# Ledger of designs, part 34: designed miniproteins, single chains, continued (3)

Each design is a single chain, and the fold is of that chain. pLDDT is the mean over its residues in the fold that is shown.

## One batch from the design tools (miniprotein)

Design m9143
Fold by ESMFold2-Fast:
Structure m9143 (fold): chain A 96 residues (1-96)
Amino acid sequence: SRAEEIGRAILELAEEAANSPREEMEPEVLEEYLKKVEELNVPSAEEIKELIRRATAAQVRAAERLIERFGITKPEQEVVTLATITKAAEEIRRRR
């Protein structure tokens, strides 16, 4: 299914990001993501903001690849994508 394909892509991209240098995302990119979360009535907005603040530049690039690959156009789904990849990458690092 599409959901299973997206799930596999998230894990693959999260692993690649976890193995990349921990470079901070550009401040402008962080501000744009946080503004999107604030403008959306999303469940767990505070958890999403915390994950986005901890996201690396590599995790942002991974999220952008997933968004492009699957044609994600809704801002709510874009912020959840970065948060999900960040959470997965942190979990991968924690197991090492």
Scores: mean pLDDT 84

Design m9144
Fold by ESMFold2-Fast:
Structure m9144 (fold): chain A 59 residues (1-59)
Amino acid sequence: MDWESEIKKYEEKIKKDPNDLLSWTNLIDALKKAGKTDEAEKKQKELDYLLSNELVYTF
């Protein structure tokens, strides 16, 4: 499966709508499937930070 195309697709969606949580989840999954575990971990932390800021305001 061409995970490189999936990664680019979801990165573009996030650039257009940074609050598209489904695209964030799909990007993280695609990165894991592509073996880019470090990048997937970074994106997961970014998503967790976004959710914390939206649902529970903790800095």
Scores: mean pLDDT 75

Design m9145
Fold by ESMFold2-Fast:
Structure m9145 (fold): chain A 83 residues (1-83)
Amino acid sequence: AEAVRKAAEEAGRKTLEEAKKMSEAEALQLGANHMMEAAKNRSDPAAAITHLMQAAGAYSTVEIGKSMAEEARKEAEELAAKM
């Protein structure tokens, strides 16, 4: 569980850094793509948590995406608690 959390946090930071270089529309699209990948990987909690943290990273770079980032982080925490 701990190793998965650290890997997901690192992936989220890298995605945040990439999203800072993007337009608002591109950052929102990146976040949406990671949310879709998290849903596809529902049977693999580690992969789902990683994608949720990457979605949170992308969404948090845009003011209108901050609530979506909060929801993604909450979902990642709930999945991590079930591991």
Scores: mean pLDDT 83

Design m9146
Fold by ESMFold2-Fast:
Structure m9146 (fold): chain A 81 residues (1-81)
Amino acid sequence: MLDLIRKGAASLSASGNGLLLDNVVKTFEGALRNKDFDTAEAIIRGMFEGADIASKTDPKHAERVREIARRLEKRLEEAKK
């Protein structure tokens, strides 16, 4: 699971497809609804790691992925309260 999320985030720049990123976000929202905070946190970490990998090929896309990951991180913090 974690490996697939990390690979998915990294491959987003290669596919050039924002729909794949939306699927990652939906997976995060599912984990959040189930109160599976460990999985939600792992998804965020995978997105940051994937963005770092993507930054060598497409820095603009990597920046967009990081921005989304930061927003999800804030949602997770709110949900933990």
Scores: mean pLDDT 71

Design m9147
Fold by ESMFold2-Fast:
Order: structure tokens, then sequence, then C-alpha cells
Structure m9147 (fold): chain A 102 residues (1-102)
């Protein structure tokens, strides 16, 4: 139904939001753990039935994750540096959306 996505587990939605906020803080500090935390948030959001709400944030981070997975570390770093402020904003915006829904 139209409202099925809002029937997700509130605890998982809250945890996903908290992890996205943590990922944004780690990214702002240049901590290399941020992609793993963002990925964990995406998984929890999907399990909670609200994966569609994180699609934009995951799409924004994916090019950097794909470059790292391909061993293109210099390109991943350059893209991260160029896009850091935009990515932090996107992660924080998505965290706020999940926090309001939970």
Amino acid sequence: SFFERYDGNPEYIRQAGELLREAAELLERGDPRWPSVATAAGILASVAGVGDLVTRAMAATRPIDELRAAGEFDKARELEEAERDRLVEELRRTAEQLERLA
C-alpha cells in the first residue's frame, strides 16, 4: 500500500539515522571508517523497509565506495575531498529524515 514503507521497525529506523549521523561526523573528520558506517545504515534502513529514503544518500557515496573497491584509492580520495561538504550535508539530511520518521 501507499503507507507500507512507514510500517518499518522504529528501532532499526532510529539506528539507521544514528549511523548516518555518525558516518557524516567521521567523513567531516576524514576518518576512513565512514563508508562502512554509511553502508551499515543503508542495510538497516532496507531491513526496516525504508531503503527508498536512503537511496539518494547511498547513490551520493557509491562512486567513492566503487573506486575504493576497484583499488583506485587516489581517485577515491580526490573525489571525497572535492565532494566532502556535499556528502556530509546529504548524510545529515537523510539522518534527520529517518529521525523524524522513527
Scores: mean pLDDT 80

Design m9148
Fold by ESMFold2-Fast:
Structure m9148 (fold): chain A 92 residues (1-92)
Amino acid sequence: KELLIELLREAARRFRELAERSKDPKVAELRRQAAEGLLQAAQMLENGEDPELVIQAAIRLLEQTAKHARELGDEETVRLAEETRRRLEELL
């Protein structure tokens, strides 16, 4: 549980850092939305929500983020989303 929360918070921090570095407002917004969703997932786990349901929702968010990032040509966001999804799947 603690490892999942730490992973979600670290991924959210990385997405926020990428958003701050982005000069494209659409890319920045996508990255901020990913960070916010992952922080919400971490908070839900801290509040005692079902880890399986929370992580499944986080995985879906990351899949949607990667899809939109590909449409925008944002390779960095695709890689971070795919890496984070893989790590979450390994902990399930």
Scores: mean pLDDT 87

Design m9149
Fold by ESMFold2-Fast:
Structure m9149 (fold): chain A 81 residues (1-81)
Amino acid sequence: SKEKLEEFKKQIEFDLENLRRLHELGAPKEVLEQAYRNFKARAERLLKIGKEKYNMSDEDIKEFEELYRKAVEEAERLLAA
């Protein structure tokens, strides 16, 4: 559970860093929007798999949801800029 939580956190952090880099490089809005859609799709898939296949604890799920919420807030700020 903890091991899978850390693995999933790294995947979200990787996708968010990719969004930051694309924004820094001046990527078109359409590219940023596509990267954001991919980020959300992956995060939602990880959340579902964490619950259904890996039996992650409610505590670990809450920690992942909080990280995801903060990452979404940052990504939306990047898209608004």
Scores: mean pLDDT 86

Design m9150
Fold by ESMFold2-Fast:
Structure m9150 (fold): chain A 68 residues (1-68)
Amino acid sequence: SRAELQQHVLSLVNRLQSQIDDPDVLSEAQRKIAETVQQGLADGLSFDEIRERMQKVVDETIEKYKQS
């Protein structure tokens, strides 16, 4: 459902905030998550598919931040 998708977004944002202290990196990651949701909905993807794509964005962001 939309409510479950929104709750998942909040959970991912909380995870990013707990692991990343750079506001520019956080802002960029949140923008990418929003774009992933918008593009997924435009492409007719299921909520589960959108969740998987958001999770990938978060995982890649955290990994790149730790490499910096």
Scores: mean pLDDT 81

Design m9151
Fold by ESMFold2-Fast:
Structure m9151 (fold): chain A 58 residues (1-58)
Amino acid sequence: SLSDAALRGLEAAEAGDTLTAVTEAVKIFGTGALRLSDSERVELAVERGREVLRQLQS
């Protein structure tokens, strides 16, 4: 589910697992993140993952 992907992506990013964070984030908001630099992808993945997680939990 999207909530599971958001949780895994956020947890991976907070743990420093950049590859997993980006991979899970792509499941949530699509391939847009893949068009950015690696650092920007991680930042976008974290921000979007947290946003989606808040929306799903709220």
Scores: mean pLDDT 66

Design m9152
Fold by ESMFold2-Fast:
Structure m9152 (fold): chain A 72 residues (1-72)
Amino acid sequence: SDIDKVVQATYKELMQLSVKGSELREQAQKYSQLKSEQDQQLYQQYLKQINQISDEIYDIIVAMQEKVEQLS
């Protein structure tokens, strides 16, 4: 169905963002344990990128729900 196609496409997009988010969290965890000013700056940059991915995931889910409702 058209709904199944939208859901599957959205799932693939969310999985790609989930992988990217996991990689960024791993990097953030490594830098969080380091005490130099440069390492703490990198830690904060990774946290910002993680938050941006979380916001993007939310927007994608909302957009999918709206599209599914239109196809229902």
Scores: mean pLDDT 86

Design m9153
Fold by ESMFold2-Fast:
Structure m9153 (fold): chain A 100 residues (1-100)
Amino acid sequence: SVAESVKLALKAMIARIDKVIEQTTDPKAKEKLREVKSLLEEALKNVDDPQRTLAILEELKSKLREILAEDVPQEVKDFVANLLSIVEDIIAEIRAALAA
């Protein structure tokens, strides 16, 4: 199901961001990554509610764009840009499922 696909993607992203947080030494970047993780965990909690998940992922998308505009290490920017692309793909998948 779409919910199962989204759940697996969210779990994979949470596992990846945990590693990036552990490896990040910049305190400002680390705090922003923790905010991103919180939104990913909120999306996972609401995965069985596609409209709530979509709203949370749109908020996450905005937060990721904000981080890309800030003075954070390039490694963090590269990770956030990749995560933004994945989040946009998940949003498209949920929107397609709701339109069907």
Scores: mean pLDDT 88

Design m9154
Fold by ESMFold2-Fast:
Parts: sequence; structure tokens; C-alpha cells
Structure m9154 (fold): chain A 83 residues (1-83)
Amino acid sequence: DLEKIREHAKELVGEEEAELFLKSLEVPAVARKNLAEAPHITEEEIEEAEELMKLMVELLREGKSLEEIERELEKKVAELKKK
């Protein structure tokens, strides 16, 4: 399934840009660890970042365009800010 995401990203932005996207997709685990070590970052903010990354991965898996992914991420950010 990770391979399907990689192939779709290559089709959208080319191989070099897709590798940068894939490094970003590995960020949820690394970012959660690093953010949890920052005393001023709340667990809630870490969870928000994780939800956004999950949505991006899901949209890439579904074969959405970069424009559609951007729109969905913007909607999710607006939804989370209504807390």
C-alpha cells in the first residue's frame, strides 16, 4: 500500500519530488516523538498534526490530485480550529 502511494506521487510530481513527499510521510512518527519532547507543545496539537498527515496519506492512496489534497487539508485545518 505504501508502494501504491509512492507510485501515485511519482505520477503527480515526478520521481525526485515524490521522494521528498515520501520523506514527509515518514514525518508523523518522527514529528510526534520530537513534538512530544517539546514542553510547550500539547498532546492535542500533536494529534492535530497526525490527523492531517493521515488525511494526506489517505487522499494519496485514493489517487486524488494535489489540488484536491490541498483543498481537503485546508478544510480539515479549519475544522480542527473550531475546537
Scores: mean pLDDT 62

Design m9155
Fold by ESMFold2-Fast:
Structure m9155 (fold): chain A 90 residues (1-90)
Amino acid sequence: ELPEPQTLAQYSTLIERLTAELDRAIKAGDEERAAVLLSRLKEVILKESELTEYKKFGEKGVLTFYAHALEQAGYPHASEALRAQAESLA
């Protein structure tokens, strides 16, 4: 298990790993694993945003931005799951 991230580089590595694992879990139909990974990915993204200028966009804005970035990176299932989380916030 990777330790809790302390730097932006460590956050980026963890986000990449969680994104790839989430996309695979959704594609495989593993709903229980996908739910855990989505929750963790959301938590890590929001914590990373607190260390950057992106925190000004709020939780919904940050999650929407990351959903778009994940789609462009080739993770459509993780992107859609994260977008749904953003839309549920307000």
Scores: mean pLDDT 79

Design m9156
Fold by ESMFold2-Fast:
Order: C-alpha cells, then sequence, then structure tokens
Structure m9156 (fold): chain A 62 residues (1-62)
C-alpha cells in the first residue's frame, strides 16, 4: 500500500538514527495535523513512533 511504501522509506532514511532524529525526520518529511505531530513528539520508543506515524499517515493519506 502507499502507507507501507511511506513507512519503508521512513525506515530506510532513518536507519541507525536515534529516536529524536527519527522524530525530526517524521515531522519534517510529512504534512501531518497538529494532534499527530504532538503525539509523535511525545513518543518514548521507536515502536511507539512507528505506530503513531502509521496512524498519522493513514489519517492524512489513507
Amino acid sequence: SQIEALMARFEAETAGKDLETRKKYALARFDLDQESRDAIAAAKSREELLALLREALEKRYG
């Protein structure tokens, strides 16, 4: 799906990066609503960030 392609691209572009750098990439790369942006900024793990990013991408582009 388009969402899976966007998620795969995000993982490729942020491979080996720390959580804060991954958050910055997500927020800069995608045009997300404020609620999604706030949730992503508050994420405490890579797994949480990926789940929130998928939800935000489905909401915006799904």
Scores: mean pLDDT 86

Design m9157
Fold by ESMFold2-Fast:
Structure m9157 (fold): chain A 81 residues (1-81)
Amino acid sequence: MLLSDETKKNIRELLTSEDPLEREIGLSLALMLAQIAILSGDKEAIKQMAEFLEELANDPRVDEKIREELREKAKEIKEYL
C-alpha cells in the first residue's frame, strides 16, 4: 500500500517544516502519490489518499497556499471514486 503510517508521518513532517524547500518536497510527494493512486485504479488506495489529502488540507500547521493545492487535488482524486 502506498500510504503506510510511516509515509503519512514523513509527509506531514515535511509539510509542517520551517524550511520552504522541505514543504515543497512534501507537497510534491503528496501530489505524486495521489497521481500514482489514480493510475493504479485501486479505489481503496484512491479513497485513502483522498482522506489523507483532506487531513493535510485541514491542518493549520500547513501553509495556506499548500493547503489550497492539497484541497484541489483531493477534489480531483475523489472524482475517480
Scores: mean pLDDT 85

Design m9158
Fold by ESMFold2-Fast:
Structure m9158 (fold): chain A 75 residues (1-75)
Amino acid sequence: SALDEVRAKVEAATTKQQLREQGNDAVMLLQERNAPSEVLNMLAQSLKKAEEQSTVEAAKQTLLDGIDAVKAAEA
């Protein structure tokens, strides 16, 4: 799925800029699909938390957790 592709790119990311770009792509995909507001808010909160992390590794894990939570909510 498109969200699985974003998740793989997040795993491969090495910079916070790449994480921001993939996170924004995930939000755009969910918006295009008319995802429920709670799912969009879940991902938005994960993006905010990822940006607040001091390391790329912590930001990456935060975003991966957010994507996984969104995938679980859509199941």
Scores: mean pLDDT 83

Design m9159
Fold by ESMFold2-Fast:
Structure m9159 (fold): chain A 83 residues (1-83)
Amino acid sequence: SELVERLRAALAAGDLEEAVRLAEELVERAREDPSAAEDAREAARLIAAYLASVAERPPELVRALLELEVAVGINEIKRALGL
């Protein structure tokens, strides 16, 4: 996914504003389309890895990670219910 690759680049560059913006876009896509769940899951993995590598965790990025995890969880429930 182009969005996931842009998120990876933003995290590598330490561009936290862009990383949060891209994560929020991935959350919205996952909420609208169950097929976007894999991109949201990959984004959550990338952000979690970044947060594990830094001494001070940016609150906005932590919030974005939590929103991605919630969106993925809701998507899994919808899939299980055939929604």
Scores: mean pLDDT 82

Design m9160
Fold by ESMFold2-Fast:
Structure m9160 (fold): chain A 91 residues (1-91)
Amino acid sequence: VSQIQRLMNQSIDYMNNNDVQGFQRYGQQLISQVRQGTSNNDQNTIDIGRQSSGQFGRMASNSTDPSMRQQAIQFSRDLSSIYNQGVYSID
């Protein structure tokens, strides 16, 4: 329903299809929206960001493609660092 939810779902779909380029494109858009929403204390966006971080981490563990695995790990880390920004003064 929400744009942030759609970005998460699209990122997951590309990852399931081993489309690294699509995953990078939609994953970057998701990260950008999570940064903006977290700065605005948008709880829905923060929750989706946390969910996305967890999903990407789990999928990275199950991926046999090294490029997809590395990208998923990186996005998971990037997302997990962002949503602490509104609560903590550190990364």
Scores: mean pLDDT 77

Design m9161
Fold by ESMFold2-Fast:
Order: structure tokens, then sequence, then C-alpha cells
Structure m9161 (fold): chain A 66 residues (1-66)
């Protein structure tokens, strides 16, 4: 988590760091924060399969847990 935050501080547009941060936040149960990280990654790279898949999975999990 600290390494991913450090990478984002150095380059806030690092799509890979945003995806990694989103995954770590989701593991902590912070689904809204994870969703924001994945959405930012997708905004920076709309063709990112990883960002699209992670966001879709998170949204599906949020829908069934709501």
Amino acid sequence: LAAAKAALAADPSDVAALINLGNLLALKGEYDAAQAAFQKALALDPDSVAAKNNLATLNALKAIQA
C-alpha cells in the first residue's frame, strides 16, 4: 500500500499504480475508495482492460452487497 501511494505521489497519472491502489483498498473493504481509484485509472486510459475488469467486478460486488 505505501509503495503504491508513493508511486502515485511521484506520478498521479500512473494507471498501474492506481489499479494496484484500488485492489489494496478493495481488500481492506474500502469499496468506494477502490471504485474511485479504478475510475481514475479508466479516465486516464479508457482502453485499460485491467481497469475495466476491476471496476466491473467491484460494481457487481457492491450491487449484491447493497
Scores: mean pLDDT 73

Design m9162
Fold by ESMFold2-Fast:
Structure m9162 (fold): chain A 67 residues (1-67)
Amino acid sequence: SDELVEEGKIHARGTAIERAIQGSGSTENIESTVEVKGSHIVATAKVGDTTAVVEADVATGEGTITV
């Protein structure tokens, strides 16, 4: 569903930003991108020298977080 992908994009971006903030200890200069291929979502957030990547698949409900 397109709605599941849009909700997944919001959740993945928010999670990536939160994890990058936690890793950096900063809330300044937050950068984020989201890419979608079918049901697979990749969100990347950067804060200072910290990069967090959230990958999620809305069809399987599986995901990974890398910081």
Scores: mean pLDDT 84

Design m9163
Fold by ESMFold2-Fast:
Parts: C-alpha cells; structure tokens; sequence
Structure m9163 (fold): chain A 64 residues (1-64)
C-alpha cells in the first residue's frame, strides 16, 4: 500500500545504531535493517513500538 511504502522509506533512514538499539530493546537480539522493515510493515504493534522509540519517524512518514 502507499502507507506501507512511506513507512518503509522512513525506516530506511534509520542508522545502523538505531536498528541495533531497536532489535536489542524489542527482541533481545540484533536484527538487520531489512528484517526490521519487513517485521514493522507487517505488524501494527511493532510500528507503534518503533514510533515510541523513534518519535521523529512519525513526522517523516507524514511528510512522505
């Protein structure tokens, strides 16, 4: 969907450190950026968690 593509584009702007932080905080393990994107676009709950950890992403998604 158009919303899924906007979320994907916004998540691609995350640094490797931010991706690692999310993986360890949410799953207790490192995840790749590609895996994080796939998981988040398939889950409303994970999207909510991402936006709580990185609230500036909500603004980026709205601008896209």
Amino acid sequence: SEEEEKVREALETLSDAEVDYFGKTVFGQKVSKEELIKLVVSSEELLEKVLKLFPWLEEKIKEL
Scores: mean pLDDT 80

Design m9164
Fold by ESMFold2-Fast:
Structure m9164 (fold): chain A 75 residues (1-75)
Amino acid sequence: MEEKIEGIKKVIEQARDFIRRAAEGATPERLRELAESAIKTLENYIKSLKDPKVQEEAKKLMEEFRAEAERLIAE
């Protein structure tokens, strides 16, 4: 359980760092497109999980990332 959640956190961290680094050269629309793509990938991964408890925790992390990405794009 914890290992799967840790993996999801790492994917989120990578996506966050990518958006932050891209911010200097990309439009806000492009940054939103990248964030939405990352969220879609996470949603598909979460749907593949068989454990409802792991799915619930993963969805919570995904929503936290969604909020964080919006803040990063607004900076």
Scores: mean pLDDT 73

Design m9165
Fold by ESMFold2-Fast:
Structure m9165 (fold): chain A 71 residues (1-71)
Amino acid sequence: KKEKALKEIREALEQARRALEQGNLEGAERLLESAERHAKLAYEQGILSEEEYEEIMKEIEELRKEVEEAK
């Protein structure tokens, strides 16, 4: 279950990076929102450790900063 959760989160982050690179800022933001929801749910359910959750949130925050800078 942890592997599945991490895969889904990583796929959303990869799609967000591709959307950002292609100038689809709205798509990137929606994908980052999806990744954040999945990460929070997995952390609340005890599937992700605090360290794993913090690492994922750091990646999300960095990508959100890139989206804002691209506006």
Scores: mean pLDDT 82

Design m9166
Fold by ESMFold2-Fast:
Structure m9166 (fold): chain A 100 residues (1-100)
Amino acid sequence: SKEEIEEILLESLKEFGKTVEKLKEKGALSEEEAKEANELLRKLQEAIDNEDFEEALKIIEELIEFLREVAKKRPEVKEELEETIKFLEEKKKEIEELLK
C-alpha cells in the first residue's frame, strides 16, 4: 500500500517534469512560471521523500491547477496539457482510494 502510493507519486512527478520540459522547449512558459513549476517539483519530491502522502496529494492538486492556468493562457498547448491534467487527476484518485 505505501509502496504503491510512492510509485504512483513518482510517476506523477516524472510526468509533470516531462510536461514542464516540453513547455520550456516550446517557449510556452514565462521565467516566473518556470520557477513556479520547479518549486512544485521540489515540493513534491520532498513530500515523497518524507512519506507525507497527504502533503503530496495537496501538491498534485497544485500541479493540476498550475497546468490549468498555463492552458488558459496558451491555447496552443491546451490539448497536450489536458492529457497531463487527466493523468494527474487519475493518479490522485488512485492515491485517495489507497489511503481509505
Scores: mean pLDDT 88

Design m9167
Fold by ESMFold2-Fast:
Structure m9167 (fold): chain A 75 residues (1-75)
Amino acid sequence: LTRTEVDVFTLLVGLGKATPREIADILRVSQGTVSRALRNLEKRGLVRRSPEDPRAYVAVPEKIDEGLQLGIQSL
């Protein structure tokens, strides 16, 4: 994972659910940067769109430990 993907994933795990805009505001990066990171994380199965709000993302609960391990190994 890139540093941005690690930061986005870690924040999303902590928040439970967030939109790209909310993540961008917290991390002080562009919404486009966050959206690219979320798409890459979704491709890896680490995050998915929220069933109740398609604009929001959630960490996949059964993949949280796996995603955090990947983040540590990428740093």
Scores: mean pLDDT 76

Design m9168
Fold by ESMFold2-Fast:
Order: sequence, then C-alpha cells, then structure tokens
Structure m9168 (fold): chain A 80 residues (1-80)
Amino acid sequence: SNEEVLKKVEEILKKSFPDEPELVEAWVESMKKALEAGIPIEEVLDALIDTLEILAKTNPEYAENYKKAIEELKKLKEET
C-alpha cells in the first residue's frame, strides 16, 4: 500500500539524515501531498530520487548521506 511505502521511505530518510528530522518531515509531507493530488507512488519515488541526486551534487559535504538514501530508495522502488 502507499502507506507502507511512505513508512519505508520515512525510515530510509531518518536513517540517512539522523540529525535532520525537520528536513525528513518536509520531504515526507511533500510526498503525501503529491499522492493526495493523484500522482502515482512510483512517480513520487522517482521525483524524490531525482531531487536527492541534485541535492547530492549541490551539497557535497552530505554526499554520502544522499548516496545512502538514493541507494535504499532505488531498492524500495524495485520492490514496489
């Protein structure tokens, strides 16, 4: 279900960004709004992955955090 996927995304993001709970909450809320607007969960996951890849390039100090999140989210997408 979409709810199970969202919970897994939140856990991945919390694990990758343990010191950034407000940022994780903002990303999860953005995904919820996209789903409420009728955007398919796979497209919402793709949009999040694309966003994190851009942020990894513009914030090299956190590149490993973004890389870990992206790898886990891509794995989750393959299971969805």
Scores: mean pLDDT 84

Design m9169
Fold by ESMFold2-Fast:
Structure m9169 (fold): chain A 65 residues (1-65)
Amino acid sequence: MKVKRYVVTDDESLKKALLDIQKNFDEEKTIYKILQTGKEFRSVSELGAYLLDQPFPVEIEVIEL
């Protein structure tokens, strides 16, 4: 099982995190968790859309099963 945390503070850190996730994780086996809310996503596209509306730093935990 592969786990990595990301801290997103702006659009640049968001893009960097999404690129790293796409490079290092299998999309079909990956869960994306927002640590502050416990909200989970099964799609990087849904995660990305959600994060664009976040005004504060967001911590994401990415888990490959």
Scores: mean pLDDT 78

Design m9170
Fold by ESMFold2-Fast:
Structure m9170 (fold): chain A 63 residues (1-63)
Amino acid sequence: GPVVTIRALEDLTGASSPLIELKKGEELELENPVRLEDGNISGVAVATGVPVLLDGSKVEIIS
């Protein structure tokens, strides 16, 4: 599916199992990204295949 690169604007933990932790400035490639009504972003981390929910206020989409 479509892939986007997400950059962390601050340290955060994605809602996933196993947990995905991002430090400010770290990037994550996310397949099939969906921005939800609450502003959160769901998708599948490309590197691990792990589904994750990210706080959309704490990340930016850069590509």
Scores: mean pLDDT 85

Design m9171
Fold by ESMFold2-Fast:
Order: sequence, then structure tokens, then C-alpha cells
Structure m9171 (fold): chain A 59 residues (1-59)
Amino acid sequence: GPAEARAAAERGIRAVREVAAEAGLPSDPYEKEVREAGERGGPEAAQDAAVRAAIDAQS
């Protein structure tokens, strides 16, 4: 439900902030992507977006 999607997005955003900081990149665009994915596709979409953002930030 919406609460699970929000919790998944918050968890993903925390992970993305850490990875972006290590890479010396701003996290804001990745945070936006994770939130929007959660709103559109629920908790699994938020988790998937966070994983993709972490991979992108490391590349």
C-alpha cells in the first residue's frame, strides 16, 4: 500500500544518499527518481529505482 511504498522509497533514498556522497555526486536527482517510481509502481518500483541509481552513481 502507500505506506509500504513510502517506507521503501525512504530506505532507497538513504542508500542512494550514501552512494552518491561516496561518488561526490548530488543525490537530489536520484532521490526524485526513487520517489516518483514509488508513486507510480509501489514499493518494488522504488527499490528497483534505488538500485539503478546506485549503479549509475558508481559508474
Scores: mean pLDDT 80

Design m9172
Fold by ESMFold2-Fast:
Structure m9172 (fold): chain A 78 residues (1-78)
Amino acid sequence: AEELLEEGKKATEKGREGIEKGRKLMKEGEDATKATGEALLGVGEAVNGAILYIKAGKAAGDEELAEKGRKEAGEAGK
């Protein structure tokens, strides 16, 4: 149980790192403010989805779903 929460927290932290990187890129773009803002909202949703995938996969014993969630969180963070 604790392992599920820890993995979910890591996914959330990775998403926050992605948001921070997006915010930095926002300073570079001329017309990127609105587009970057929308992208950051999408990253937040992706992180929440990844947490659900990790939790559901672990609870069901489906490591494939858990890995899918981790991968999505990692991509959002990089």
Scores: mean pLDDT 60

Design m9173
Fold by ESMFold2-Fast:
Structure m9173 (fold): chain A 92 residues (1-92)
Amino acid sequence: AARARAEALVAQFEAMDEAPKNYAAGKPLTYVELDAAGELVEVVLPPTEENLEKLKARAKAVAAEVNATASPEELALMEELAAEVEARRAAE
């Protein structure tokens, strides 16, 4: 359960990382968030500076809430998954 939640959160971060690239290309901003059931939901927004800033603020708020409520083991799993994502990005 904890690992599945950590994987979903990392996937949300990956999707939001694409947003600045899409904004620069004039494409709609797409990101992923968790719903009340813990499912990933796609959200599509117009490529505006306001929407980009809103996504960044949302990402910070989610990270802060997770850090305040997550167990040490959940945080460690999220760090491991984030490091794996960074390694994969560096390989491209």
Scores: mean pLDDT 69

Design m9174
Fold by ESMFold2-Fast:
Order: C-alpha cells, then sequence, then structure tokens
Structure m9174 (fold): chain A 82 residues (1-82)
C-alpha cells in the first residue's frame, strides 16, 4: 500500500463510517511518518466533538480553523454531523 492509497482508504472510511481493520492498521502505519496522520487525528477529534455537541455549520467551521483543518475537512465534519 502506498501513502496515496492509504490516504484515499482512510478518507473513504471517514465517509462510509467503517473499513477493514487490517487495512486501517496498514494505512496508519504507512502514514505514521507523514503529517497526514496528525491531520487525520485532528479531523477525527473534530468530528467527535461536533457530533457530541451538535455543532452548527458555523461552529464546525470555527472548530476546523481551531485545529488548522482545510475546507475539505469542514465538508467531512458536516457530513458526519448530519
Amino acid sequence: MTKQEASELLREWLLRGQGDPEEEKEANRILGSDKDIEAGEKLTKAVEEAQRKGYSDEEIRELAEKYGLDDEAVRIIREKVA
């Protein structure tokens, strides 16, 4: 698995809600030396916080800015909260 394949796989799992645990472990290992791991952890925490608190679209944008996440991350968080 390449870093690009690992990134695409983790993005698909974020959108679909679940993936293969073995593939997730390999993807996380490959991205372990990549700043995408840190971005992925921040995205996961942002999704959990937004879901737990029932954040509005504006609050999700503020949360993403706080974690240094991009506009694509805002889209993913909104999709997970809805």
Scores: mean pLDDT 69

Design m9175
Fold by ESMFold2-Fast:
Structure m9175 (fold): chain A 89 residues (1-89)
Amino acid sequence: SAAEKALAELEKQLREALHALVTALYEGDDEAAAEALARLKELGVSDEELAELNGRLVEAAKADPERVRELALKVAEEFAKEWMAKRRA
């Protein structure tokens, strides 16, 4: 259906923005991080949801600093699945 196609496109854009955010944060690119955050807000991610994501990313970095990028990408993937599930319910 058209609704299913719209949700699939939204999920693709969400995942792309989240991966861009993680990459920018890992590389210390403040401008790219700001652009990724703006894109997430445009897609409908709330400030509260972004704060929750940031908390999860900080905890991942504390758990294993040597694997922070890999763990951060996993956190972003889990966030995307949870966020999309709320839109499909």
Scores: mean pLDDT 82

Design m9176
Fold by ESMFold2-Fast:
Structure m9176 (fold): chain A 80 residues (1-80)
Amino acid sequence: SAEEEMLKVLEEMRSKIEDPEVRERVEELIERIRGKSPREMLRLVSEWLDRAVRERAPGEDLTLLSQALHRIQQIVVESE
């Protein structure tokens, strides 16, 4: 399912994040989006990433999260 694919993308990206604080925040995001629709999951991930950019999260982690967001967007489009 699209929901399962999106969660796997985020879990894979979390495993590549080296900053423990960013990793913990991604874990919190994953738990927050469980049971949501694919569109709602995309909205929450997009809002989370926008906040991370505003808070000046590490550039390497932002790149990984941006890549995950792009992949999630593709999953949502393909599921519709």
Scores: mean pLDDT 77

Design m9177
Fold by ESMFold2-Fast:
Structure m9177 (fold): chain A 138 residues (1-138)
Amino acid sequence: PEKLTADAKEYYLQGKYQKADELFQEAIAKNGESAAANMGRGLSLFHLGNLQQAKADFEKAIALNGDNARAWYNLGRVYEALGNKETAAEYFLHAGKLYLVAGEYDLAIEVSEKAISLGSAAVQVEAQEILRAAKAGM
């Protein structure tokens, strides 16, 4: 139920990542198709250093809702932490496109700048276009 996810988010915000993971696991056990619960568990596991499990949870959140810009952004953070800068840049680029479409211009700017710093020349060109569009939309 929604209360388990809400309680888990409260523990996550308090930095109690193990307790947050436990409650998100209970939420997923009751509803495995909760994008919010899968993303919350992924965030908790990321802070605990369980990068492969965090990756799987963010991939599940994206599978449940492909327009979840935050899930794409967090998957990029996992790849950055694993040392795969180009893949991280591609996921940040995708998140930036979704934030731009959503009118979330400050977030589109932030994640596009990350894509520029980590990505190939091709990723940098696309990210610079998103950055300009987001600044024009402000």
Scores: mean pLDDT 87

Design m9178
Fold by ESMFold2-Fast:
Structure m9178 (fold): chain A 73 residues (1-73)
Amino acid sequence: SMRDVIMALLYLIAVGSEVLIGERRTLSDTEKNALKVTVDTLRTLVDANSSSLSTSFKTQFDTTVAKANKLLS
């Protein structure tokens, strides 16, 4: 389902961001652009499916975006 796709993408971004932050890795401009596009894509899917997503999911999404933004700074 689309919900399962959104959940899988959220999990991959969350885990990937946590690993990169933990490694204290600085991303290249190309890598930052790819991450930004991926986060923007996830946001578009979340907005299009907001009525089917729980409040708990929205909190996890906000936390994940905040982690990704630390890598984009």
Scores: mean pLDDT 82

